# Ledger of designs, part 85: designed miniproteins, single chains, continued (2)

Each design is a single chain, and the fold is of that chain. pLDDT is the mean over its residues in the fold that is shown.

## One batch from the design tools (miniprotein)

Design m7150
Fold by ESMFold2-Fast:
Structure m7150 (fold): chain A 71 residues (1-71)
Amino acid sequence: DEEKKELKEELLRLIGEILSLIGEIFDLERKLEEAKKLGLDTSEIEKEIEELKERRKELLKKMEELEKKLS
C-alpha cells in the first residue's frame, strides 16, 4: 500500500509545517506584547501574525482533506 504510505508522509510534512507556524505565531505574539510595553510601532508584527495565521488556516484545511483520504 505505497499510495497510503505517500499520503501518510505528506500528512507528516503538513503537521510539521503547521507546528512550525504555531511556534512562529507564538513567538511573534510574545514580541508584540513586549513591543506594546515599550511603546513601539507594532504594525509590521501585527501584519506578520495575521499572514501566518491565514497560512496556518490553509494548511489545517489541507491536513483535514488528507486525513479524510486516509480514512
Scores: mean pLDDT 86

Design m7151
Fold by ESMFold2-Fast:
Structure m7151 (fold): chain A 78 residues (1-78)
Amino acid sequence: TENVELGKKYLERLLGKKKEVSLDEATEAASKAIKEATGLEADKDSVKAGLKDLLGEGKISREEAAKALAGLGAAVLS
């Protein structure tokens, strides 16, 4: 729950008030969030592959992107 809220906060900060995001926009947001949280640069290809596995291809809702971003953050920290 807390990780989802953190993901929503990062997504809203980076992408503004958009209701839907592309996979590329979600990948950029996730990569920036990982770097901000860990100080390490994420491999964008790996981040994009992970997001594809979680969300599929096409337009992604802000809610789905936030959950995926929180999941990636948890995986990097564990």
Scores: mean pLDDT 65

Design m7152
Fold by ESMFold2-Fast:
Structure m7152 (fold): chain A 81 residues (1-81)
Amino acid sequence: SLQDFLDEVRAGVLELQAAVWKEVIRQNPDLSKEEIEEIKAEVDRLLAEARGLTNPQARDRVIASLEELRKLLEEKEKELK
């Protein structure tokens, strides 16, 4: 359906945003704790958007990508202590 197609487009946009943040983290090894907290807040916002997707396959795929990114941020935050 058109709605399923639009959900896939929205999922693709969210996956692209996750990939961009992953690259920002990779290119900036010296991110401060405050900067990591800002990126975590953005990832949490993207997760809220992903949970709003009506197609369960697209939703679950995007949530998995964002949860992996969130885990990376949590591990990086621990390395700063």
Scores: mean pLDDT 85

Design m7153
Fold by ESMFold2-Fast:
Structure m7153 (fold): chain A 61 residues (1-61)
Amino acid sequence: MSEEEFEREVQEAFLLMQAGLAIRSGDVEGLREVAEQAEKLGFPDLAEYIRKLAEEVEKKR
C-alpha cells in the first residue's frame, strides 16, 4: 500500500462522512458541495452518486 493509496482512501471516507452528515440534516446544498469536492479530487463516480442523493433529499423536502 502506497502513501497515495492511503490518502485517497482517507479522502474518500471523509467525503462519504460529510455526505452522510448532510443527508441526516437535510442539507441539500452541503451534499452538492461534497459532490463538487469529490469530482475535483478525482472521484467522479462518487460525485455523481452524491448528486443523485442530493436530488432525492430535495425531492423529499
Scores: mean pLDDT 79

Design m7154
Fold by ESMFold2-Fast:
Structure m7154 (fold): chain A 69 residues (1-69)
Amino acid sequence: IKEVAEELGKVVEADPSLAGKAKEVLDAVLAGDYDKALKLLDEALKEASGEAKEHLERAKEKVEEAKKS
């Protein structure tokens, strides 16, 4: 969870327009709804580029790890 929050924070720093989507992803992760978080991350990845995309990809990896655990 901490690693997901850190990567989402970096997404917002790189692209503030993604702040709303990042918050929705974090809220889903905190609720334990990893399937919803992954869906929201996939939607954000379609819109993101550059540094924001890299941090979203890392956040997705961390959510997938949390879902397995």
Scores: mean pLDDT 81

Design m7155
Fold by ESMFold2-Fast:
Structure m7155 (fold): chain A 55 residues (1-55)
Amino acid sequence: MEAEKEKQVQLLLESLFADKSATQEQMDNIIALVGRTLGPKAEELLRQGVKEHLA
């Protein structure tokens, strides 16, 4: 059920980190946008991915 959203979030993370060095502030803004567009589950997945990348 969530597999398509997980795939979209994974591709978005890969694209963002491949293209530029995003700051935490920029990533927070993108996470909020993803939540509005793909829903709260996608927002949570992206938020965890960003924390893992920055940690």
Scores: mean pLDDT 68

Design m7156
Fold by ESMFold2-Fast:
Structure m7156 (fold): chain A 42 residues (1-42)
Amino acid sequence: LEDLSEEEIKKIEEVKKKDGYPWLDNTPEALAAARAAGEAAN
């Protein structure tokens, strides 16, 4: 759960920047959802 690949981090950062998810980097549940979205895109 802590070992995100560079691809997954990049996808999360791009989605966050594109759509503006300021709350995603503050709540652990939002971070988990962002990670799940990154894995689903894989």
Scores: mean pLDDT 60

Design m7157
Fold by ESMFold2-Fast:
Structure m7157 (fold): chain A 100 residues (1-100)
Amino acid sequence: SMSQQVQDQMQQTIDTGNQTQDISNQNIRIAKQNGNQDGIDQGITLQNSSSTIITQVQQIYNDMFVNGRQTPQQAFDRVTRLTNQSNQNTRQSQTLSQQL
């Protein structure tokens, strides 16, 4: 069902968001050790983006499942956008790790 697809994407997005935060924390530490200011700035940007996405997923969950302010279809569009952004952030954090 659409509700199940939304829940599955929410969980995946939270999981990849948390993964991005962990990788970004490590990247920031390595970049600081190497005096790489660009690496620090990129790491902080990815960490902040990931935190924002997790917060937005939690808001969509509340709007759909707690408050009933969003239909499953409306929630699906919002979650799909966040899933795509989260996956891109994870890939960028992994690429940054290889460049540090």
Scores: mean pLDDT 89

Design m7158
Fold by ESMFold2-Fast:
Structure m7158 (fold): chain A 105 residues (1-105)
Amino acid sequence: DIAERLREALLNKDVETIRELIEELKQAPDEVKAEVLRALSELLRELAKAPKSGDISEAYKLLDEILEKLGISRDTLFDLLSIGSSVNDKRDENLAASVLLLLES
């Protein structure tokens, strides 16, 4: 399951595995892309609700650093979220917008 492997790789900061999974995702069916969008959105929501360790900004910096190493901008992340939402109802678009707003905060 690409979604589960991606979640695990993100939590472990395994940039190499994340890169491989993104390439696999680009060639995956739309249903798999929707599954990955759901898992990624859930993970980003969990990051926003992280315990007050005082380092929410550090978690976002680590995410940005991982994205930079993958050659992915925040715009590209938004595009990946939008690809998933195109398979489902407008509810997924609202979720993607909320996730993007959290990344900008």
Scores: mean pLDDT 56

Design m7159
Fold by ESMFold2-Fast:
Order: C-alpha cells, then sequence, then structure tokens
Structure m7159 (fold): chain A 100 residues (1-100)
C-alpha cells in the first residue's frame, strides 16, 4: 500500500511538472522545473528501494523531504500551483508515516 501510494503521488507530481514545462517558453524556468521533477523521481526511486528492504519509516521521511524540496524549487520558479501539488503529496506521505 505504501509503495503504491508513493508511486501514485510521484506520477501526479511528474505529470504536473511536465505540463508546466510544456507550457513554459522560458529556458531558465524549464530548467528549474526539470530539476524539481528530477528530485521527485530520484527521491521516489530511492524511497521505493528502502521500502523493499523494510525501511518504510526512513523511506517515507526521505520521500517527504524530496517532495518538499521540489515544492520550494517550483515555487521559486513562479509555479505555486505545481508547488502545491508537491506539498499536498508530502502531506499524504506524512499521514502514512503516522500509521507506521
Amino acid sequence: KVAEKLRELSKKAIDAINAAIKASTDLQERLDLGVAGAIVEISTALALKMIEKGDVEEALRFAIKGFRTAAEIARQAGHDDVAKVFEESAKELEKLLEEV
């Protein structure tokens, strides 16, 4: 369940980033959004590996930090709507952490 939810939230975040990149005409903005997306992707991949090893609490804490870092980068790039998706994903993961 935790791994499935993490994959679902990561997909929503990446879809939001890709839509924002496609809509952007500014190279710097596209690069910043790309960095935010990469942080979500690598954080999710590493967290999933931790879950496979049974380190579920550490995986959730790591994924939460990744999503919040990506949110800050997206907000600094002027994409508050994208940042909110990442923040909401982090809150969902924090709720799962309370149940572990």
Scores: mean pLDDT 85

Design m7160
Fold by ESMFold2-Fast:
Structure m7160 (fold): chain A 98 residues (1-98)
Amino acid sequence: LPAPSPEAAARADAAIEEARRIFEEAAERARALAAAGDYEGAVATLRRGAEEALRVLNEAAAELADAGHDGAAARLGDAAARLGEEAEALAEAIRAAG
């Protein structure tokens, strides 16, 4: 494979780091709400955080794809899929605790 663009790789890394930060902050807030007995608020908070994180990844992926950096865009798509799975697993754990 041709070497990926360092700039494209850096943009993808930055988007992944920002999406992870958004999701982890939402997950921490959701866990605090669940610990207080607010399971519905916890799931709603987690969903909103996951949606915000996915928007960051999808926006960066579209930008990179439009610029011809298909490999970097695909990597962001993979990160989005994994984040979605993690969000669903955490939401299920929160619902099971209520």
Scores: mean pLDDT 87

Design m7161
Fold by ESMFold2-Fast:
Structure m7161 (fold): chain A 70 residues (1-70)
Amino acid sequence: SVKEEIEKKLKEIQEIGTEINENGTEEQKKKAAEIWKETVEKLNELYEKKDYEGALKVLEETAKKLKEIL
């Protein structure tokens, strides 16, 4: 289900975020924070509209962007 895929992506993002915060440079941490801020803003709009498929796509893009700065 979309809900299970969202939960899986959120866990992946949390793991990547933890790695960046523990082992990343200040530049990597700043970029990660900016990406996550944009993600939260988009997710708030999509969840209010109950657009869970759109939310999953945003999370997939976020995971990809965070992996690029690792």
Scores: mean pLDDT 88

Design m7162
Fold by ESMFold2-Fast:
Structure m7162 (fold): chain A 120 residues (1-120)
Amino acid sequence: MLVLTESGGGTFKEGSSVTLTPKLTGPVEKVVSVSWWRQRPGRGPELIASISLLTGKTSFAPEVAGRATISYDKEKSTAYLNLSNLKVEDTAVYYAVAWVLEDGVLSLVEGAGVELTVVA
């Protein structure tokens, strides 16, 4: 079974940067894409970044474009989300979602998430 273990959460000052990391364990060779989602207080889930492991193509939500980078380290089976110039509004639970392709069917595996708190 594929498992995502996120790390890098905690309390950070406004204007700083953070790196969030989902480490993938299990059948990582079947993973075709990793995306990062967040849920801010009083809001629904928001897709903020994604990377295709097949093509290397990345995408970012407009509100984090220019502040976010996403990458994947195949040897460590770890995706990295870097957020720079943190805002108080970046306070949220962040979680990774891996898309798995088996027998022509796409399914998703969601991590448990990490809490990020940004203080002024």
Scores: mean pLDDT 83

Design m7163
Fold by ESMFold2-Fast:
Structure m7163 (fold): chain A 77 residues (1-77)
Amino acid sequence: SSIRALAAWAFGQIGDERAVEPLIKALKDEDVNVRRAAAWALGEIGDERAVEPLTKALKDGDAAVQEAAKRALEKIA
């Protein structure tokens, strides 16, 4: 859903650490746009709890999600 992707993007822009656990769950969403937005948002928030989930997202079936996870990890580490 575009709304879930927009929510993930908004959490990244705000930097709300309370969104970290919902965003980690969103990395497994059925919608590729939601997974990509979640990976980006976790990178923007910069919380180390996201490192392991983002490392798993490097093996996502979608190349854009893999790229978003890689960029997010570069920002956190």
Scores: mean pLDDT 84

Design m7164
Fold by ESMFold2-Fast:
Structure m7164 (fold): chain A 64 residues (1-64)
Amino acid sequence: MSPLEQAVERLRDSVVAAALKAGNQEAAKEAEELGERALEALKKGDMDGFIESVNRLSELQGKL
């Protein structure tokens, strides 16, 4: 697994944990979906999709 893949997985897991701790199951689901999209974009070489997904995940983390 690449360092970028590991970083995305750690960010995803962190946001999911924060959302669940806040009692927000919708945010936890969104974080899982955004993390999956970021990993898929990275595997396809879609840097724009990767950046968009990571930015949305970071925005979600900031709201928790």
Scores: mean pLDDT 84

Design m7165
Fold by ESMFold2-Fast:
Structure m7165 (fold): chain A 70 residues (1-70)
Amino acid sequence: SKVDEILEEAEKELERLKEYYGDNGTLFLVGAIAVASEAFVKAQDLPKEDQEELIKRLNELIAKYREEVK
């Protein structure tokens, strides 16, 4: 699905952010905001149900990666 494609791209970017900013949670979060913004733009033409699923799953994904950053 398009939601899965957007999330796969977002996860790859979050993984890069974790590798580069693993010791700086604030800079990780700044990068994660940019990733979330790009994902939202890519989803703008999707049905509301897909947009809501993306937002929920993206927030869960960001939270998961944030827990791994010191």
Scores: mean pLDDT 83

Design m7166
Fold by ESMFold2-Fast:
Structure m7166 (fold): chain A 68 residues (1-68)
Amino acid sequence: SEAHKKLLQLIGEILRVIGEIFDLERELEKEKNSENPDLKRIEEIQKKIKELEKKLDELMEELRNLPL
């Protein structure tokens, strides 16, 4: 079924995006807790997290709109 194939593809992409967000949040926490935090790197990581959160919202909307 094409619907099942699309479902598996969306789940795979959702999990990949979630994983990347978690990795970036871990790196953000490490940078914030360092002795000399790189403020530019912190801002870049925060921006990337927000972009990925928007992508996740789009993917979740696609998942909701799949025909059952």
Scores: mean pLDDT 87

Design m7167
Fold by ESMFold2-Fast:
Structure m7167 (fold): chain A 62 residues (1-62)
Amino acid sequence: AEAGRRGAEAGAAGDAERGGRLAAAGGRAAGGEAPGANALGIGLAGDAEGAARAGRGAAEAA
């Protein structure tokens, strides 16, 4: 019953797959030249997740 939505989802997934493929190739090249920069990005993302979770808890309590 959701054929139209499933079609759109499949298209988005396909684009994400192609984007991921190109990004992976670029990321590998960048990672080879600056692996530390990529590691720092991952660390910052972890901190952002912690802050987001704390914000959600505060919003629920309020």
Scores: mean pLDDT 47

Design m7168
Fold by ESMFold2-Fast:
Structure m7168 (fold): chain A 96 residues (1-96)
Amino acid sequence: MDEEIDRGVLDIELAVARWGMEKGDYDGAIELLERAVKRAEELNLPDVTAEAYLQLGRAYYKKGDKEKAIEYFRKAIEVSTDPELRAEAEKLLEEV
């Protein structure tokens, strides 16, 4: 497994997903974020996995799927070791 190439692809997937969110392409963002979750898990990058879950929650919330948004925000909290990301996910859960 080439971790440097996989990390580069992961960073691109996350960046393109964020750009898709800004443009209202929530379905495209979700597809990229689901791929990013799988890649981050394979690379054992819990904080990147948590970031991808946080963005998945935002994408589902924008689509009106509050139940999935809550599920993904909860997953971001559960896997994150970053207190700032965890606090952001907790705040988003209060806003749903």
Scores: mean pLDDT 83

Design m7170
Fold by ESMFold2-Fast:
Structure m7170 (fold): chain A 66 residues (1-66)
Amino acid sequence: AHPVETGVRRLDENTAIGWARRADGTAYAALNVWDENGNLLYSQTLPPFATVEEAEAAARALAEKL
């Protein structure tokens, strides 16, 4: 199954949340953190959620723990 919608929420210069929504409404989110030179320091894909909003909120909560 292919995502029907994708997006990126940039939290700061070095942190972004990528999300994907599927046709059934479920969503996945991934948290990515880079250094100033573009080297990936941290990457984690979260378990699926019922909505994009829940997936994005979970990724934000994870970022706050780093």
Scores: mean pLDDT 79

Design m7171
Fold by ESMFold2-Fast:
Structure m7171 (fold): chain A 72 residues (1-72)
Amino acid sequence: MEKLKEEIKKLEEEIKKLEEEMEEIARREAELAGEASAEALEERIDLGVRAVKLAVEITVLKKELEKLKKKL
């Protein structure tokens, strides 16, 4: 049982790190929202793609976390 609790903590920490990256991306996107340059548009597109990838990873990890919690 202790190993299961440790695994849950590790997944929670990984999810928090990815959520922090999502917050950084959102903050950067907000900073760029006032910019009308081509460079700002390109950066926004890149940030959007990264946000989608992080959202998928967070979803997968949250599903794994739920499976582990059911085993408790």
Scores: mean pLDDT 82

Design m7172
Fold by ESMFold2-Fast:
Structure m7172 (fold): chain A 74 residues (1-74)
Amino acid sequence: SLDEILARLEKLDPELAKEIREVFAGLSPEDQARLAERLRAVLDTAEKAGFSPEEVARMARHVVRQHLRELAAA
């Protein structure tokens, strides 16, 4: 599932996919799974809503940053 999410992100923004790969490398498998599901949900929602690739990439970046903030607060 993570590889599928990273492949989708790479089609949108290869630099964003690289940044997210580095974020995942620092997370536990449990936190990786949570972030991957969160990203899948946002990608699916944005595709259905007809957002541009640039808008979808911004949404994905926002989700990653929010996830990291939540982990820092826990």
Scores: mean pLDDT 83

Design m7173
Fold by ESMFold2-Fast:
Structure m7173 (fold): chain A 69 residues (1-69)
Amino acid sequence: SHLEPAKKLYEEGYKIGYEKGKEELEKKLEELRKELLEVKKAEEETVEGLLEPFRKGGEEGYKKKEEEE
């Protein structure tokens, strides 16, 4: 199911955003983008689509942490 990989990426992003914050999330996203663009030769639009669940999860994670502080 396409939902299971997306859920896993979302949860991984959420954990990083919540525990490490926005700066670490952006760093990890850049690492993943670079890997997909350089190693897999993927197009930028395809890479962003693949990383969307991770990005959304991370944004929700660090925002929740900020709201709790």
Scores: mean pLDDT 76

Design m7174
Fold by ESMFold2-Fast:
Structure m7174 (fold): chain A 64 residues (1-64)
Amino acid sequence: MDPEVMAFLTSIPGVDEALAERIIAGGFDTIEKLRAATAGELTKIPGVDAELAARIIGAARRHT
């Protein structure tokens, strides 16, 4: 598991360690993949609703 991606995900309000692990296990194991993700793809992960998906994608697109 990438410590950078875990730290990034858990910095987002509404994402705890368990949810971050589910997001990574769902195939979003790099910041690049999160930037390319759609809300529909992220909402397939248990615990991610449309509002949280939008926050995750927006945060990833601002990450340099």
Scores: mean pLDDT 81

Design m7175
Fold by ESMFold2-Fast:
Structure m7175 (fold): chain A 76 residues (1-76)
Amino acid sequence: MTPEAVIEASELAALAQMMAYVFKAPEEIRKKVEEAIRLVEEAERAARAGDEEKARELAEKAKELAKEAIEEIKKL
């Protein structure tokens, strides 16, 4: 089963991507969203390989980056 942290990171990254699209976020914010999505993909790959600790670490980084992007979008 995919670690809960990876699921949470995936959901936050998806929310950030949707908000960036709806609010037409600048390139700088969109790059942060793309990086968060990339980290989620790496976390999913780590989880699939059985490296749950690495998956959680990558997911946590993705969550923080997605939260930062969401906060920046709220300031638009």
Scores: mean pLDDT 83

Design m7176
Fold by ESMFold2-Fast:
Structure m7176 (fold): chain A 65 residues (1-65)
Amino acid sequence: SEEVKKHIEAALQALDAGNYEEAAEHFRKAAELSTGKERDYFLGAAIQARSGNRAAARAAVEKAL
């Protein structure tokens, strides 16, 4: 949905800015609006974002799409 896309966009912007907690919250919101594999990948992105692993967080988002 467009709402999921907006949260992903915001998460990636926060991730690029080094705002890892903000990025993780947006990935969690995307996961709440998703089901199945997509939800699992967004949850993975949130975990990686909290750890400061930008590349791993991006890879998880790409797998969801």
Scores: mean pLDDT 85

Design m7177
Fold by ESMFold2-Fast:
Structure m7177 (fold): chain A 83 residues (1-83)
Amino acid sequence: MEHALRALEAYEAGKYEEALAHAEKALEEAPEGSVTRALALGVRAGALYALGKKEEAAEYHAKAMALLEANREEAERLGEELE
């Protein structure tokens, strides 16, 4: 989860390219179907959108939302911690 958290931190700081790098690392290491993977996909989508790659961002956002819905209970718990 470290790379996913670092991706979120970079995204919040406006460092979108750094956020993409950390999100990519998180995706490589996160288990398939995990909330960590969903968070990494979400950060990748947000960073791509901020960089003007809206079509690519939409694809990753859709994947993140589908995975969050599959893990809804854990996502709700993390949402309380992340706002």
Scores: mean pLDDT 76

Design m7178
Fold by ESMFold2-Fast:
Formats: C-alpha cells, structure tokens, sequence
Structure m7178 (fold): chain A 84 residues (1-84)
C-alpha cells in the first residue's frame, strides 16, 4: 500500500529526528521503541494497535518539546487511519 509505505517513511524520519533533537536519553529510547513496535504492527496490518503506539510516541515528542517529530507522527497517524 502506498499509504503504508509513506507512513513507514514518516515514522523512520520521526525516529531519526527524535534521536537528533531530544536530549533526554530515556525519552529517546521510549519513542524509538514505540516507533519500532508501531512499524511492526503496520507491516502485520494491525493498524488500530499501531495508531495507539504512534499517538503515545507523538505525545512523548510534544512533552519533550520536539514539535517537528510530533508533526511527522501526526501525519503518519492520519495516513494509517485511512487504512482502518
């Protein structure tokens, strides 16, 4: 699916950006872990579960002050919602 591929690209970009911009190591690790699990769920077509993990990662990015990572994740969430 083109939507699935685009969402996975956005998730990968969000993960890279979070690692570069978020200074707290524990918050970085939590976000990266959530994004890795969400990507696996998307590949398995478990979209509702993936959305839940992406929303948690987005909220953590907002709390960390990383608005750009949060925006990329919100775009990925909206793409995956079209597949539910």
Amino acid sequence: SELEEKALELIQKAGVLAVLTIRDEKQKEEIVKLLQEAAKLIEEKRYEEAISLLERARDLAVEAGDEQTAKLLEEAIELIKKLV
Scores: mean pLDDT 90

Design m7179
Fold by ESMFold2-Fast:
Structure m7179 (fold): chain A 62 residues (1-62)
Amino acid sequence: LVEEAEEALKKEKYEEALKLADEAIKRDPKNAEAWRIRAAALLKLGKTEEAFKDREKAEKLE
């Protein structure tokens, strides 16, 4: 899931990357990489405030 979300992000499929990252977070909310990918997708979609919250979450995770 995380790998698929990252591939979607690289292909500029931002809405798909967001959905895949959401699923990855649901399965493992401690996966910092999933939060980071969702933040990047949100930034590309113009949702800057939500992206900043997700990045902060990723930084706090182990």
Scores: mean pLDDT 80

Design m7180
Fold by ESMFold2-Fast:
Structure m7180 (fold): chain A 113 residues (1-113)
Amino acid sequence: MVPAPVAPALGAGGGIAGGGGTGMGGTGSKELREMAIEAAREAGIEPEAVSVELRPDPARPGRRLLSLAIVDAKTGRSYSGALVVPGEATTESVSREQVRELVEQAIRDAEAS
């Protein structure tokens, strides 16, 4: 816990806020998150929160990981996955099909423990 005085936490608004609510939208690119929401709905998941991020792959410095996290509003269950993409990939170069495959994989992995 953070001892007072910490006005940024709730009071005055500001400081280390980080921005964004986890339940309202999540983190990452708007376009990638829209693709993930659409893919999740097509797979039968009702997404409450979606986060999609591109990060460097720690196992391969020349590659990136497209990471995904979805919360299902029906079950409260979390689905997560990662896809290795080229190091020169950007959020706008990621295809709808890659996002859809990642969503489908995350759902399968969560169900097939």
Scores: mean pLDDT 70

Design m7181
Fold by ESMFold2-Fast:
Structure m7181 (fold): chain A 62 residues (1-62)
Amino acid sequence: IAHNNLGNALQSLGRDDEAAAAYREALRLDPGFAEARTGLLRALNRAGRVAEALAVGREFAP
């Protein structure tokens, strides 16, 4: 999925906010995509957006 690949690339470049947006779009298309969920959580934490990371974790947690 292109958005997940974009998120991975942006995260590798240290563009964590943009990576989070790309992973969020991947999840919009496939909410069950575990890699995109993990990427979004990591990107948000690296960007210092800890409260949003916590909210995402709760939203997709069982």
Scores: mean pLDDT 75

Design m7182
Fold by ESMFold2-Fast:
Structure m7182 (fold): chain A 86 residues (1-86)
Amino acid sequence: LSENEATAYNNLGNLYQSQGKLNEAIESYKLAALSGSKESQAIAYNNLGNLYKSQGKLEEAIKMYEKALEIKPDFEEARRELELLK
């Protein structure tokens, strides 16, 4: 998948999430996480973490934020969310 596809999937995931289509949002973010740059992949994992957190799936959220930080250690938002959950 190209960088443009990763960006499109992250944007699509955000749109589905805003519409309450959570399963479609998860699928879109997962596709974004498999493609593009380290930046777009980290954004996808952070978005998955935020979505799982909103559903009360805290263990899944923690794993996603950890994945974002493994890819982009300077990802301030993911680091902050992870610290709040641990």
Scores: mean pLDDT 82

Design m7184
Fold by ESMFold2-Fast:
Parts: sequence; C-alpha cells; structure tokens
Structure m7184 (fold): chain A 85 residues (1-85)
Amino acid sequence: GPKTYLVRVRGRYGTGRATVLLKAESLDVGSVGEITEILSSTPGVRISVGDIVKILEKLKDNTYLAAVYSKQGQLRDIVILEVLE
C-alpha cells in the first residue's frame, strides 16, 4: 500500500521551499504521490494539501525533479524533491 514520505520541496524559480508529507506507493521516475500535509512553506513554491506530484527524473540519491498539479489537473510548479529518510 502507499507509504508516507517526508520530503523537502524547492521551487525551480529560486528560493521557495516547503517541507511536506507525500503519500505514494513508491518514489521512482513516473511515480505519482499526493501532498497530505504541509509542515512548513516559504513564498515562491506553489503547493497545496491534496496536490498531485509526478516524479519526472532522478537527479541524484533521494533527489528528484517533479511536477506539481492541483487536484483539478492544473500545473502549479516544477520542483526539486529531496526525500528525508
């Protein structure tokens, strides 16, 4: 079943950052997760609880490029995810 991951999110537009809980079955290229909680956020990252995160590419260990979509399918942001395990 789905696992909950603690992840750092950085918006590609610079300094915007958040720490979120991401629920997904796995964190591989092509995986899809849901933001279940936002623990902290700064301006410059466009995310909301319930947003869908699609993993696009693995950049390095525990670090991925991802697209964030609203529940309605609108693209909100392109982000860098760092998994905190």
Scores: mean pLDDT 84

Design m7185
Fold by ESMFold2-Fast:
Structure m7185 (fold): chain A 80 residues (1-80)
Amino acid sequence: DEKVAEVKKKLEETLKKEEEELKKLLASMPPEAAELLREAIRLLEQAHIAKAAGDTARAEELYAEARRKAEEAMRLMEEA
């Protein structure tokens, strides 16, 4: 699928650019929260790739997992 390949390439470029900003944010967070947020971002990246490939069911599963990781990270930050 030619369009999917183009979208994946653009997504990878965008995620690479955002990665630098995210690194600065992660450095300001507690280590436990930073680790969970990093996992959530990785899952979100995979979800975007799956959605671009037309695998909506897989993307939804990955989005749900990423959301739970992000919520746990926020919980740890609020308790810190």
Scores: mean pLDDT 71

